# Designed miniproteins, single chains, continued (4): the designs that were tried, part 65

Each design is a single chain, and the fold is of that chain. pLDDT is the mean over its residues in the fold that is shown.

## One batch from the design tools (miniprotein)

Design m14229
Fold by ESMFold2-Fast:
Structure m14229 (fold): chain A 79 residues (1-79)
Amino acid sequence: SPADEVIAAARELLETVRRLAADESVSAEEFEAAVFEKMAEVQALIRKNVEKLSEADKEEIDRILLETGELVRETLAKR
């Protein structure tokens, strides 16, 4: 379903951020660029499917994006 695709994309974003955060060879600039690209893809999918998302789907997506944003901020503070 469209909701499953958006949630899967959001989870892939979080996993990508986790992998990049663990990779000490990735610069702050490279990290930010990769995160920006993946976030833009997720946001585009949300916009396309917003009317197909239940309240529960939106809450799950918001939780994943909040966790992602917190990890990004913490990672950049260490680089």
Scores: mean pLDDT 87

Design m14230
Fold by ESMFold2-Fast:
Structure m14230 (fold): chain A 99 residues (1-99)
Amino acid sequence: MEKKKEAISYLKKAIDKLRQALEAAQQGNYVEADRLFEEALKDINKAIELSPNKEKLQEAIRHAETAAVFALSGNLDLAQASANRAIELLKETIKELEK
């Protein structure tokens, strides 16, 4: 199904943007970090529209939003933990969609 392939593409983009957002926050580039977190959340929301795995993706959104809050407040250890949990949920969803 083409919708699954498109969802996988958005999830892979979201993972990349979450990693870039953490790197930007670590460098003190909070404006870039905020933009990248917002773009990652938009990509996950597009994947939710295209995917039956809505519950897992909604959980990933909550962890990504938590990561953004911690990153923008300078709490980088908690930001990384939350972002890593979001990334793992996105990776699990990709694996489920590739079957």
Scores: mean pLDDT 87

Design m14231
Fold by ESMFold2-Fast:
Structure m14231 (fold): chain A 65 residues (1-65)
Amino acid sequence: MPSREELERIAREGVELARRRGHPSLADRIEEALRRGDGPTVEVLRLIAAEAPSEEILAKTAELR
């Protein structure tokens, strides 16, 4: 698990990317995941906001299982 400081950094990057690309609902979901301390969800949503390759997203979601 990333530290809270690292999670806050990842979430901040994801929220900025999501809002810049016109996805306010995605930004809201990242903030909700951060508020819950759901690190894996924050990381996955950050990758989605960055439009990362499917392989990177799948690798992160595998950590949730």
Scores: mean pLDDT 73

Design m14232
Fold by ESMFold2-Fast:
Structure m14232 (fold): chain A 76 residues (1-76)
Amino acid sequence: AARAAEEARELTRRVLEELREEVEEIAASHGVDVEEAVERAAELAGEMVRKMIAAGLSPEEALERVRETLEASRAA
C-alpha cells in the first residue's frame, strides 16, 4: 500500500516535469509556484492510491488508475 502510493507520487512528478510548460501556466493561474503545484499533485496521487486500496482495489489497479488520470492530463 505505502509502496504503491510512493510510486504514484514519483510517477506524478515525472509526468508533470514532462508537462512543465502546462503546469507553469496552471500554477500561475492559481498564484502557485510550479514546484509547489507538482508537490501538491504528487501528494494527491498518493492519497488517491491509498483510498482506492482501502476501497478494495489491488495496489496495481490503484496505480493504473493514477496512470490513466495522468495520461488524460497529457492529452488535454
Scores: mean pLDDT 75

Design m14233
Fold by ESMFold2-Fast:
Structure m14233 (fold): chain A 64 residues (1-64)
Amino acid sequence: SEEELRELVRAALEERGLPTDEATVERVVETARVLMRAFRVEDESQWPGIVRLAVDIHEIDSLS
């Protein structure tokens, strides 16, 4: 569900010491959703990997 994805994103951001404000969480969730659509990820067991990639992209983009 959207809520489960959002919680995975928040946890991943917290683990990396990155901001967990609503705007940041929403941005990373949107990135994760784009990745899920692009790679046709339908199994929730793949969500942690997609979330990790979305957070990595967010962190790199923030440094640009």
Scores: mean pLDDT 81

Design m14234
Fold by ESMFold2-Fast:
Structure m14234 (fold): chain A 100 residues (1-100)
Amino acid sequence: SIKEEVIKVLEEIIAELKKAYEDPSNSEEDKATLENQALLHEKLIEVAKTQSLEETKEKLEELLKIYKKYIEEAKSKGHEKLAELLEEVAKKIEEILEKL
């Protein structure tokens, strides 16, 4: 089911964000960004489980806009490692959206 695939990818992203959070080279600001994004993904899993695919798509599109903003901010600050991680996550979200 496409819904199960969406949930699985969101769970994989949460694991990647949590792993990145544990990197001691991250600033407190970068850790806060990673934690906030993980929480947004957890909320989106609940939407995917309880709401329609159309509502899930709308929330994924909103989340992608948030990622694009944080990528621009990370790049402007020279936080290249964070920017690369957020770009990889954004790409996974775009790939899911193409299937919806």
Scores: mean pLDDT 85

Design m14235
Fold by ESMFold2-Fast:
Structure m14235 (fold): chain A 73 residues (1-73)
Amino acid sequence: SGIAVAMALIAIGVGLVTKDARGAVELVLKIIEKNDLSKEDKLEVLERALEAARRLKDEEAIRLAEEEIRKIE
């Protein structure tokens, strides 16, 4: 699970550098789908992806991250 969290954080970092919040959120969701993450780890990486989407002002990426957080909470 620690490797999956690290992969998700790298995806978010790449999204911030490339200004692709949508791609970052979508990649985080794929990492969550393919890896066994705890509820706490899923929320942590999705909250980080949401912060990145808000920073980049990508309304669709914000919506996608918020919807996935609601499903887990």
Scores: mean pLDDT 85

Design m14236
Fold by ESMFold2-Fast:
Structure m14236 (fold): chain A 70 residues (1-70)
Amino acid sequence: QQVPAAQVEGLLVQEVVHHPNLEDAVLAVLKAAEALGASQATIASAIKKGLAERARLGLVDSSARPSKPP
């Protein structure tokens, strides 16, 4: 069953921004996309938009510091 691409993309973007860890976000997106029957193009678009949304919300660690021992 296919869901409208816009709805699927929105749900996947939510997964990208819901998880502060990019690795967890990507895994959640792939799992949700598989369940929703999303195309690879929709997944790629959602990740791209989700990354832009993460930056807008300040959910970017590398941008603040690339790597620093505590």
Scores: mean pLDDT 70

Design m14237
Fold by ESMFold2-Fast:
Structure m14237 (fold): chain A 77 residues (1-77)
Amino acid sequence: MAEKAYEIGRLYVERRRDAVAEELSRLSPEERELFKRSLQDGAVSVTRRRIPDADDEALEAARRGAGEVLDEIEREV
């Protein structure tokens, strides 16, 4: 479950890579943190919808997966 949720989180951000990179390039450091949190929240929401029985561990895995991809994109900007 957690492994599947982690992958859902990663793919949620990867599918939006170009748009995320463009937005991050325009934002201040404080705004970037808020934007990244918003995307992680979106990944968790999608995970809850796709895996209705997802526990807290799975939801945290999805947030972590999304966060890792966001950090990868931010380093490239």
Scores: mean pLDDT 87

Design m14238
Fold by ESMFold2-Fast:
Structure m14238 (fold): chain A 53 residues (1-53)
Amino acid sequence: KTPLQIEITIMMFQIARDTSLWLYERTGDPAQLAAAKDIDQQIAKLQQQYQQA
């Protein structure tokens, strides 16, 4: 709702995405890559909310 809270949430999702990519590099599991893409989509939605403030 507030721009600052949205920005913090985006940062947390970015960390989660990076973790999924790190797991993909170690395991080769395509599910981790899919998870990272899903998180990236969620980040995009939050960024849209932030930009429209």
Scores: mean pLDDT 79

Design m14239
Fold by ESMFold2-Fast:
Structure m14239 (fold): chain A 104 residues (1-104)
Amino acid sequence: EEAKARVRALIEEAEKLLIEAAKKLAEGKVEEAIGLFLRAIGLALEARRLLEELGHPETAQRVEDLIIEAIKKALKLAEEGKLEEAIEVVKKAREEALELVDSL
């Protein structure tokens, strides 16, 4: 229960950082955006580590893959000025990742 709550908190924080990063990138603040994306990747790796320690390595890999794919898509959309679409990609990835964790 408590460990699942911690994984959920990491996923929620990653969402917040990715949305902020997309906004910064859309504003041309590339250096700030990169810093936020790197922090989000760090949170994804921590979530993966916790899920692996809980005995769920397959779920850990799926959660990491979802977050990394969301980062790639959001970066491209934000660079193209499609900020609303970038935010939606991040939100969908968060919802899917949380569903995977909640199914444990």
Scores: mean pLDDT 83

Design m14240
Fold by ESMFold2-Fast:
Structure m14240 (fold): chain A 99 residues (1-99)
Amino acid sequence: SPVQQVQLQGQRQRDLDLSNADMDSARRIYDDVGNDGADLWGNWYDARYSGTRDDAQRYYQQLYDLSPQSTQQGQQNRQQVTDNSDSQTQQNVQLVLDS
């Protein structure tokens, strides 16, 4: 259906935008605190996709303690990508339903 096609396209775009936001976050943390931050960022990244929420929260706190501004900026950018993607997909679905 046209609605399902819009939803699938939205999911693909969201995944690409999140990947870009995560790479930007990794670069900022590396630039701020070097290898120690890069290692913690990697641990946090892995925990988000294959670990527990408790592990992800713990690594996020450690990153935040080393580089508060860059870590918070990265998380905010990731949340904004998710929120913008969800809103755009909802609008595109509504346009199909109203056509």
Scores: mean pLDDT 80

Design m14241
Fold by ESMFold2-Fast:
Structure m14241 (fold): chain A 64 residues (1-64)
Amino acid sequence: GGPAVEVAAAGIARHGGATPEAARRAALYASQGDLEKAAAEVARGSGLDPRQARGAAELARLLT
């Protein structure tokens, strides 16, 4: 939690076009190492395909 998760969420939202809520949840899961849950949250919130969602989740992990 904390500012790092919020910064990562903002990055995902800009990169993948995800909603802020979906980006925040994706960043949280990515910070825990759960890239598949992170990708699912981005895909659900933004309509992205699973490959784009996974890329955004991995980016969040690098930023967290």
Scores: mean pLDDT 68

Design m14242
Fold by ESMFold2-Fast:
Structure m14242 (fold): chain A 93 residues (1-93)
Amino acid sequence: SAEAEEIEKLLNEPFELIKEAEKLVNAEKPDFEKAKELLEKAREIVEGLRKLIEQALAEASDYVETAYLKALQKWIEDVEKKIEEAEKKIKEK
C-alpha cells in the first residue's frame, strides 16, 4: 500500500542521508558543512519517528502490536548510533 511504502521510505531515509554524509566527508575535497546538514536532517527524522512510536506504544492494546513497536524503537536506536558515529568522524577532522 501507499502507506506501507511511505513508512519504508521514512525508515530508510536516515540511512541514505548518513551514506551521503559519509561520501561528503570522505571526498577528495570534503564538504563538512553539507555533511553535517544531512546528519541533522537524519536526526530530525529519527526524533519524529521515535515520538510517533512512543505515542503508538501508549495507545497499543495487544502484545503483538507492542512487540512490533518495541522492535521499531530498537531499530531507531541503531540508526541514532550510526548518526552519532558519523558526527564523531566529522568532529575529529
Scores: mean pLDDT 78

Design m14243
Fold by ESMFold2-Fast:
Structure m14243 (fold): chain A 103 residues (1-103)
Amino acid sequence: MSEKEQIEEILKLIEDHPYAHVVKNPPDTANDWPNYPKYVDNPMSLTTIREKVEAGEIKSLEELNDLITQMVTQMVMLNSEDSPEFAGVQELYQLVEEFLASS
């Protein structure tokens, strides 16, 4: 499988996950999360990652994994540890890491 095909497979795996909606859009820090850390200067989302892939800005699985890790870390920080969103995003991230380890 080419690296480009692996990138598309990973994006589809995330997009098909039940909790994809949690990571789909950048966090609305002004309205939904006013206590979001102000030092997070580069909010990451599934939509932003998809746009970067389509623009040819993501050239390797390592670059893709770095952006996915950033996205997941931001969502985990915004949600309570006992929330279904926290658990769902953790599960989604585990599936991506398992795919990368098997590739």
Scores: mean pLDDT 73

Design m14244
Fold by ESMFold2-Fast:
Structure m14244 (fold): chain A 63 residues (1-63)
Amino acid sequence: ISDACQRLQADPSDKEALRILLKSKFLLSDSDVNAVLNAKPSSPKAEKAATALVVDPSRYCSD
């Protein structure tokens, strides 16, 4: 988790770091994670997670 946060802060386009945070912090399924990574979230949970990580990833990395 910490490594994924450092990677995402250094490179906001790091899809692998984003995938790890989506699974560990938002408890998304593999299908929801793939939908978010393709910028096509298919569920309210996936949409909320994608918006949260794009707007303020540090909020989910420091607390």
Scores: mean pLDDT 68

Design m14245
Fold by ESMFold2-Fast:
Structure m14245 (fold): chain A 94 residues (1-94)
Amino acid sequence: MPSPEEQILQELAELYDKAIAEIEAHPDDEALVRAVLEELIARIRELKKTADPKLAKVLDGMIAALREALGQSGAAALNMLRIMRQELLDALKS
């Protein structure tokens, strides 16, 4: 059975998968891309409130990276989300 930390990481992976799928469907819709990224940031902030200090620091890094993506094209946002997803997979294998 996964630990509370593993559960948060798995939920994050699902959130990233959903965000990637939505942006892939409408990569030229700048308003949609921004809304998807802002929702993802908001959900990560919620998870941060219940995370331990170590995990909270990791989530802060993710929020910072996603904020940098807010003004980007859909293609750039997708690249950022795929990088973050890989970081989650690396964290889960530890």
Scores: mean pLDDT 80

Design m14246
Fold by ESMFold2-Fast:
Structure m14246 (fold): chain A 81 residues (1-81)
Amino acid sequence: KVGKDILTALRLAKEAAERGDVETLRLYIQDLGKLADKIENEELKKVVKETIARVQAALDAGEDPVPIIEEGIKKVEELLK
């Protein structure tokens, strides 16, 4: 189920971000991008792609991506209810 895979990847990305593991975080963001292309639900796809873009922008700016990932997790959980 794509929605469960998305949540798992977001949670793993959050853990990587919390420990400052930028390399592992970038790998999870890449995997999330591949999973996003498999999403048929347009609202879920938009939330996932927006979260990916915001995390990438935060990393490029030297900003903390953890709050962005947490917001993304919350939005995805809401859509999967």
Scores: mean pLDDT 85

Design m14247
Fold by ESMFold2-Fast:
Structure m14247 (fold): chain A 100 residues (1-100)
Amino acid sequence: SKELEKKKEKILELLEKMLEDLKAGKLTNEKAGEILQEIRLLLQEIMEKFPELKAKVEEVLKLIEEMWKVLTSDLPREEQLKKVEELYEKIKKLLEEILK
């Protein structure tokens, strides 16, 4: 589905932008919250249109909540970046499985 592919691409673009801002030391908690909320809304739209994908989308939502916990933690920036990059790779793999 072209609509599903576009929503997945948008989620990955938003995550990549967030990672770039985190690496540059430009990511505020407010901006991170806005980006992750936009991603949650896109994931909700996928679940509503493709109910058969609900279980996989719920797995992605859990990883998004883990990202928020990391970004709002007292961890050093380098450790936050490492953990967020690991979560990004897990999300990317799950989103690739949704196409197959």
Scores: mean pLDDT 86

Design m14248
Fold by ESMFold2-Fast:
Structure m14248 (fold): chain A 74 residues (1-74)
Amino acid sequence: SLADAIARARAAAEEVLAEWKANPDTPFEDYLRRIAAEVARIAAELGFTREQKDELASAVLAPAKAIHDAAPAP
């Protein structure tokens, strides 16, 4: 289901975000691209339509960006 795909993609995003937190001097943009690639991979694996893929991407990427934006700047 889309909900299961969102949960799976968010779990993958959490692993990538953990790597970013361990390496804060590395550009967040590189990690965001990795999260986007994982979303695309999961959507392709499940045969999602464009609309389902866009919804999955929004549900995963927007929270990841919000976590970055809420982090204190060095």
Scores: mean pLDDT 78

Design m14249
Fold by ESMFold2-Fast:
Structure m14249 (fold): chain A 77 residues (1-77)
Amino acid sequence: SSEDIRLLLESYKRLAEKLVKQKRFDKLKELGKELIEALKQMNVPQSIIDEVKEIDELFLTDPEEALKKMDELIEKV
């Protein structure tokens, strides 16, 4: 459901922000892979999965922009 997807994305955002502050980028990468796999199992549209992949990569270079894009994605779901 859209609510389950939103809750999953909100949980990812919260954990990703914490991991970035802790500089635990290896754990952040694992978290991103787990999110993408969960979204695939939930039959989420490919456009959303692709946007999540872009945001996951963006956390490594520009975490503030990545968090902003997560908020925008959560509002679309």
Scores: mean pLDDT 87

Design m14250
Fold by ESMFold2-Fast:
Order: C-alpha cells, then structure tokens, then sequence
Structure m14250 (fold): chain A 70 residues (1-70)
C-alpha cells in the first residue's frame, strides 16, 4: 500500500523476515478504514493474531492484507 504503515511493513519484512504486530495492524486498519469495511478489518485482525504477540510473518501478513482488500 502507499500508506506509511504499509511502506514500513514492507521495509521490516525485507530487513527481518517479519513485521511487528503494531505495524501490521496499522497497515490493515488503515486500508479497512479507507474502504469502510469493519467486517474485513475484523477478519484481518483475527489473521494477524495468529502471528503471535510481537511478530507477523510474510504469509500471515499477506493473508491479512488480502482479507481487507477482498
């Protein structure tokens, strides 16, 4: 995404192989808010919860991003 949170998530993934939960949440919440999609937001947040309390791996982040966009 073009949001700062989205760009930060991509940067973290390239550097560490994971994204912090806070960054991942900010990115998907920003997309869901722009689309007016609270149900999609809830699904994406549930997916991110599977990544653990601090870190979200690439597969989990991709799945959460798809949930808010589709």
Amino acid sequence: SASEAGRRAHRQMKEHGYVSRETALAAVEGVAAALGAPEARARAVDILEKGGPERVDEATYAEASAAVGG
Scores: mean pLDDT 77

Design m14251
Fold by ESMFold2-Fast:
Structure m14251 (fold): chain A 59 residues (1-59)
Amino acid sequence: MPLEEVISTTLADLARLFGVSPATARRILREKEAAGVIRVEERRVGRRTLVTVSVPAAA
């Protein structure tokens, strides 16, 4: 099944959503991606890093 986008925002805003530092948010995202529960895509837009988090659609 295709992945559903849950969040598409800057790394700093995502860290705020998690209530942690940007470095900790990135670590959490990597750990969850390694566990297969999410997919994370990072894109550089100018001087900002955009992060897209997707989850499997478990229909």
Scores: mean pLDDT 73

Design m14252
Fold by ESMFold2-Fast:
Structure m14252 (fold): chain A 84 residues (1-84)
Amino acid sequence: MTEWSEETVAAARRLAELLPSLSAEQLEEIRRIDAESTERLRELAAKAAAAEAAGDEEAAARYREEIRELIAETVRRMAAIAEA
């Protein structure tokens, strides 16, 4: 199972706590961030799959780490919008 940093888990919890009280403008910004991150995640996932299929375990592991960091960054960005 992928282990998340303490900072990422805290940001996710904070976002969940704030979600019911967010303005329409904050929700719109969060949706925009989600859409951008989904596109980038799809690209990285395709690169990881291609590296794995080619037997390049080092490249596949690197792309999986980039996916984890992208998800963590996305959660932190969303939490920052929720706290603004």
Scores: mean pLDDT 81

Design m14253
Fold by ESMFold2-Fast:
Structure m14253 (fold): chain A 64 residues (1-64)
Amino acid sequence: SPKEIIEKAKSLPKEQRKEIYNELVELMKTKPFREAIKELAKKYNISEDLVTAIFHLYVKELSS
């Protein structure tokens, strides 16, 4: 469920969330956002929904 995915994202260390976000930004230079999400999900062995949640949580933390 969306709540469980958000809780999983929040349970990850801030450093790991930042690393995933930075890698996603780099991948987006060479491929579409959805393909970058899929690649990172496979690399970290997590769901695409979780990668997407991490990205949005990190962006919100930066923007307040």
Scores: mean pLDDT 78

Design m14254
Fold by ESMFold2-Fast:
Order: C-alpha cells, then sequence, then structure tokens
Structure m14254 (fold): chain A 73 residues (1-73)
C-alpha cells in the first residue's frame, strides 16, 4: 500500500520523519522531509497493513509533531 502523511502548521525548513511500526519492521527508519508554506508531506510506499507512528524531528533532533496512521488491509 501507499500512505501519505501530512503535517501542517510547521515553520518552513528541513525535518526528519521517524517511522515506527510493530506490524512492518521494514518500514521503520528515518526519512528527510522539507516543510514549505507550513506543510510537510511524507509518502510511504510498499507498506503492509498495520499501525504506523510518524514522528517529525527538527534539525536539532527535537520532536515537533507526531501522527498515528492506520493502513487497512
Amino acid sequence: ATVTVTFTGLPDGDYTAEVVSAADPSAVGTRAVTATNGKATLTLTGVVAGTYVVKLLDAAGNEVASKTVTVAA
């Protein structure tokens, strides 16, 4: 499956998205994302059904946002 996670209300700049999933260990890891006009979008491709937690970290490594996404079978 493909999942798009959108964060809004962010200062423009570079962020790191950290993905955590017990159902899909292969999707776990960090991805670079850039916020423009207060919006950052992360697209995950090839993911399996399950619950994913996406944490958004700033350039200093501080968590600024998080979102939980459920992927249906």
Scores: mean pLDDT 80

Design m14255
Fold by ESMFold2-Fast:
Structure m14255 (fold): chain A 75 residues (1-75)
Amino acid sequence: MLTKEKIINALSSTHFSKEEQEKIADYLMEKLKENKDDPNIPNKIESVLLEIILRPERFKNVEEVIEYADKVLNE
């Protein structure tokens, strides 16, 4: 099960600051809570996290991460 702490720990190897990691984690956890009845949302969030970890250079700031996550979660 995904937790805020697990998301922050996963992001610790990226260029994002602790404050930025917390903002990303809070956003993803909010989306999990809002869509708790959608069984696909946990897998979509995991795919977003994997993309951020493997290709952090794609994202210049937290806003770009949120835009990408929003696109994936709404597909």
Scores: mean pLDDT 82

Design m14256
Fold by ESMFold2-Fast:
Structure m14256 (fold): chain A 63 residues (1-63)
Amino acid sequence: MDYIITATATGEANGKTYTVTVTRVGPLSPRNIGRVIDEAGEKLRETVPVDKLTFEVKVEKAP
């Protein structure tokens, strides 16, 4: 059974807050959740150099 896994990475650079959200559909597992978090963090770091990252994760049942 598939779930909608959404990870939001938030970081601060140059006095501003930057946010990147990644959504993937797949089986609910720690591995899949970790992969989505990893993608969000990597995309944010590629966009802007940040000192610290905060992550928010949402999991919803796919229709």
Scores: mean pLDDT 80

Design m14257
Fold by ESMFold2-Fast:
Structure m14257 (fold): chain A 104 residues (1-104)
Amino acid sequence: SLEEIKETAIKALEKLIKILKELHPDDPLVQALIEELKRLIEKIKKAKTAEELIKVLEEIMDLLQRAELALEARGTERDIKASMELGAVHTSLAALLLVLKKEL
């Protein structure tokens, strides 16, 4: 269960990184976001308990929300598309977080 949740989160984030690279490869904000997401994927891999994984997922969700707001503020078509992809992953992680919190 914990390992399945970790794998699901990692796959969602790796897919997001691929989409961001295709949508906006040369954008400094997107490049910085990709590097932060890679670091957080490594933290997911190192999480040994549901409590540790919850903390990492909450850190990722905060990062995605801040990036989504920054992209929406810029308002280009690529920025809006990127923000929508961030929002979709945020929703998926929120569902995983709900499952983890029930396991405690």
Scores: mean pLDDT 88

Design m14258
Fold by ESMFold2-Fast:
Structure m14258 (fold): chain A 66 residues (1-66)
Amino acid sequence: SEANRQEALQTAQQTRELALKLARALGLPVKVEVTEGDTKVIVKVTIGDESGVETIDKNTGKGIAE
């Protein structure tokens, strides 16, 4: 669904904005990498020395808990 794809991309953008805001508040460097695949959107966030990955299902627009 195109609507679910847009929701997934919006969720990825929200994660990016939150990461940028947090890094600014902490005075740390930030890197955000967003990769759109056929079924998933992957958001990799690095703030200082800490890294995390969020995977979003394009069929539901929601994050996948692992």
Scores: mean pLDDT 80

Design m14259
Fold by ESMFold2-Fast:
Structure m14259 (fold): chain A 105 residues (1-105)
Amino acid sequence: MKDFEEGKKLFEKGKYREALEKYAKAIEEHKDDKKKVAEAYNNMGKAYYELGLYEVAEGAYKRAIKEDPEYAEAWRNLARVYKELGKEEEAEEYKKKAEEIEKKK
């Protein structure tokens, strides 16, 4: 995934908006690969989180979970967003879901 790898490099450099463009292209290139699409949405969520756009990050992580419901990292990242939004009960629920998925792998 050329665009996905370029997006990760941009993210590492703090270029979050440019990383988002690369992840969006990766989703288009791999639209029929649910796992790759889930990874790209998860990384878009991370970029939105670093930009302080927590509600947008929530949406991206939920899209990752929709494409791959067993993607434990996306559930963990969703829990982190809910904690930032002050929703402690929902944060613990999503964290527990991530732990349950990882326990089965």
Scores: mean pLDDT 86

Design m14260
Fold by ESMFold2-Fast:
Formats: sequence, C-alpha cells, structure tokens
Structure m14260 (fold): chain A 73 residues (1-73)
Amino acid sequence: AQAAADGFAEMARKGVGPYGSGTWGAEGALKAGGNRQAALDAGMHAVAGSWFGNGSPEAGDEGARLGAIAGAK
C-alpha cells in the first residue's frame, strides 16, 4: 500500500508528468483505509485524468501504466 504512494511520489519528484496527482489519489485512498489495490487504482485514475486534460489519451494510458509499475515492488 505505502509502496504505491511512494512510487507515485518518486515519479512526481523526478518531474515525470502528472504523477503528483497520482500520489495525491493514492495517499487519499490509503488514508480512507484502502489497501494497495485501492491506492493504485486511485493513483492511476488521477494520472489518467491529468493526461487526458492535456488532450493526449495515449499519454494518459502510458502514464497510468507507469504509475502502477512504479508503485509495484
């Protein structure tokens, strides 16, 4: 669970796209008592939403995948 939030946070720190939103989503899910999967799902939705806001569905899909990978050990 914490690894998912840490993964998104590390990507955001490196300035990799909208992963800052992913970190916020993942941490929110963890604070609500969610497990690792809930944190990953919330983070991926936040990242995808940010990329779609840029008008790039392809980047949104890749951003969500990278966020999930970064959160997985």
Scores: mean pLDDT 54

Design m14261
Fold by ESMFold2-Fast:
Structure m14261 (fold): chain A 85 residues (1-85)
Amino acid sequence: LLRPNPELLALLREAGFQEDTLSLATLESVLMTYLEQQKLFDPEDPNIALVSDSPLGKLFGVDKIDLRDSEGITELLLKHSTEVE
């Protein structure tokens, strides 16, 4: 299980997530919900999320998230989470 850092957890709370720990798969699902609720998907390419002006983009230090880059998404989420038993 993963525990998101307080800043990431606060953003996930906006997407309706109520727990402190979750699996990587659940974390990715909640991230997708957050992107949809904040309307961050690029209208020209639905595989890209434009996050440069969002709190999420500032937290991750990125301007765009490529939703086809599962490894890159996993790396970003793990960088902002702690593994717990």
Scores: mean pLDDT 80

Design m14262
Fold by ESMFold2-Fast:
Structure m14262 (fold): chain A 96 residues (1-96)
Amino acid sequence: MSAEEFIDLAQQATGTIINALLTKPVSETKEIAQRLLAQLKAAAPPILHGSVDRFTKKVMELLDKLEKGEITREEAIKGILSILGGFLTEAQLELS
């Protein structure tokens, strides 16, 4: 897999999680997120495994806060997009 293909995969996985968050219960979204982010790690170059683990942890923590009613769905979506931006920057630096 190329770096570009991996970045596209990460963006597609994140888009699917956000779509699930808009259309499904938080519990189902968490299951989808865990599955997709595990698949993302399996597809990742070894150098990016730490970055994917950090990305996964931050996304799951945000979904946990949403499930507990500590944040809104809009705040969760904005948070996930912000986390993705940081991950993409980190991945691009590690692949440069």
Scores: mean pLDDT 86

Design m14263
Fold by ESMFold2-Fast:
Structure m14263 (fold): chain A 91 residues (1-91)
Amino acid sequence: MKEEKIKELKKLIEEEKKWLEDYKKLIEEESNPEDVIPEEVKKSFELGEKGIKLLEEGLKLLEKGESEEEAEKLAKKGIELIKEAKKPFTP
């Protein structure tokens, strides 16, 4: 049970980090050197990074053998922040 949850959370963290990196690269490649990144995009990146950090904190709790319930709450909060970060960019 715990080992499976650790594996799933690690996979989720990797997938979300890749999404954030890919999106940052896309904005960097499509923006002119003199363009200021829009505040809405900056806020989306901040939400994505905060969400990933919460997922990583949840993973650390699971690996330490601390409260699984607390780790799940952190993971849920992280997922919700990442979903919010993705909202402006989903059709």
Scores: mean pLDDT 75

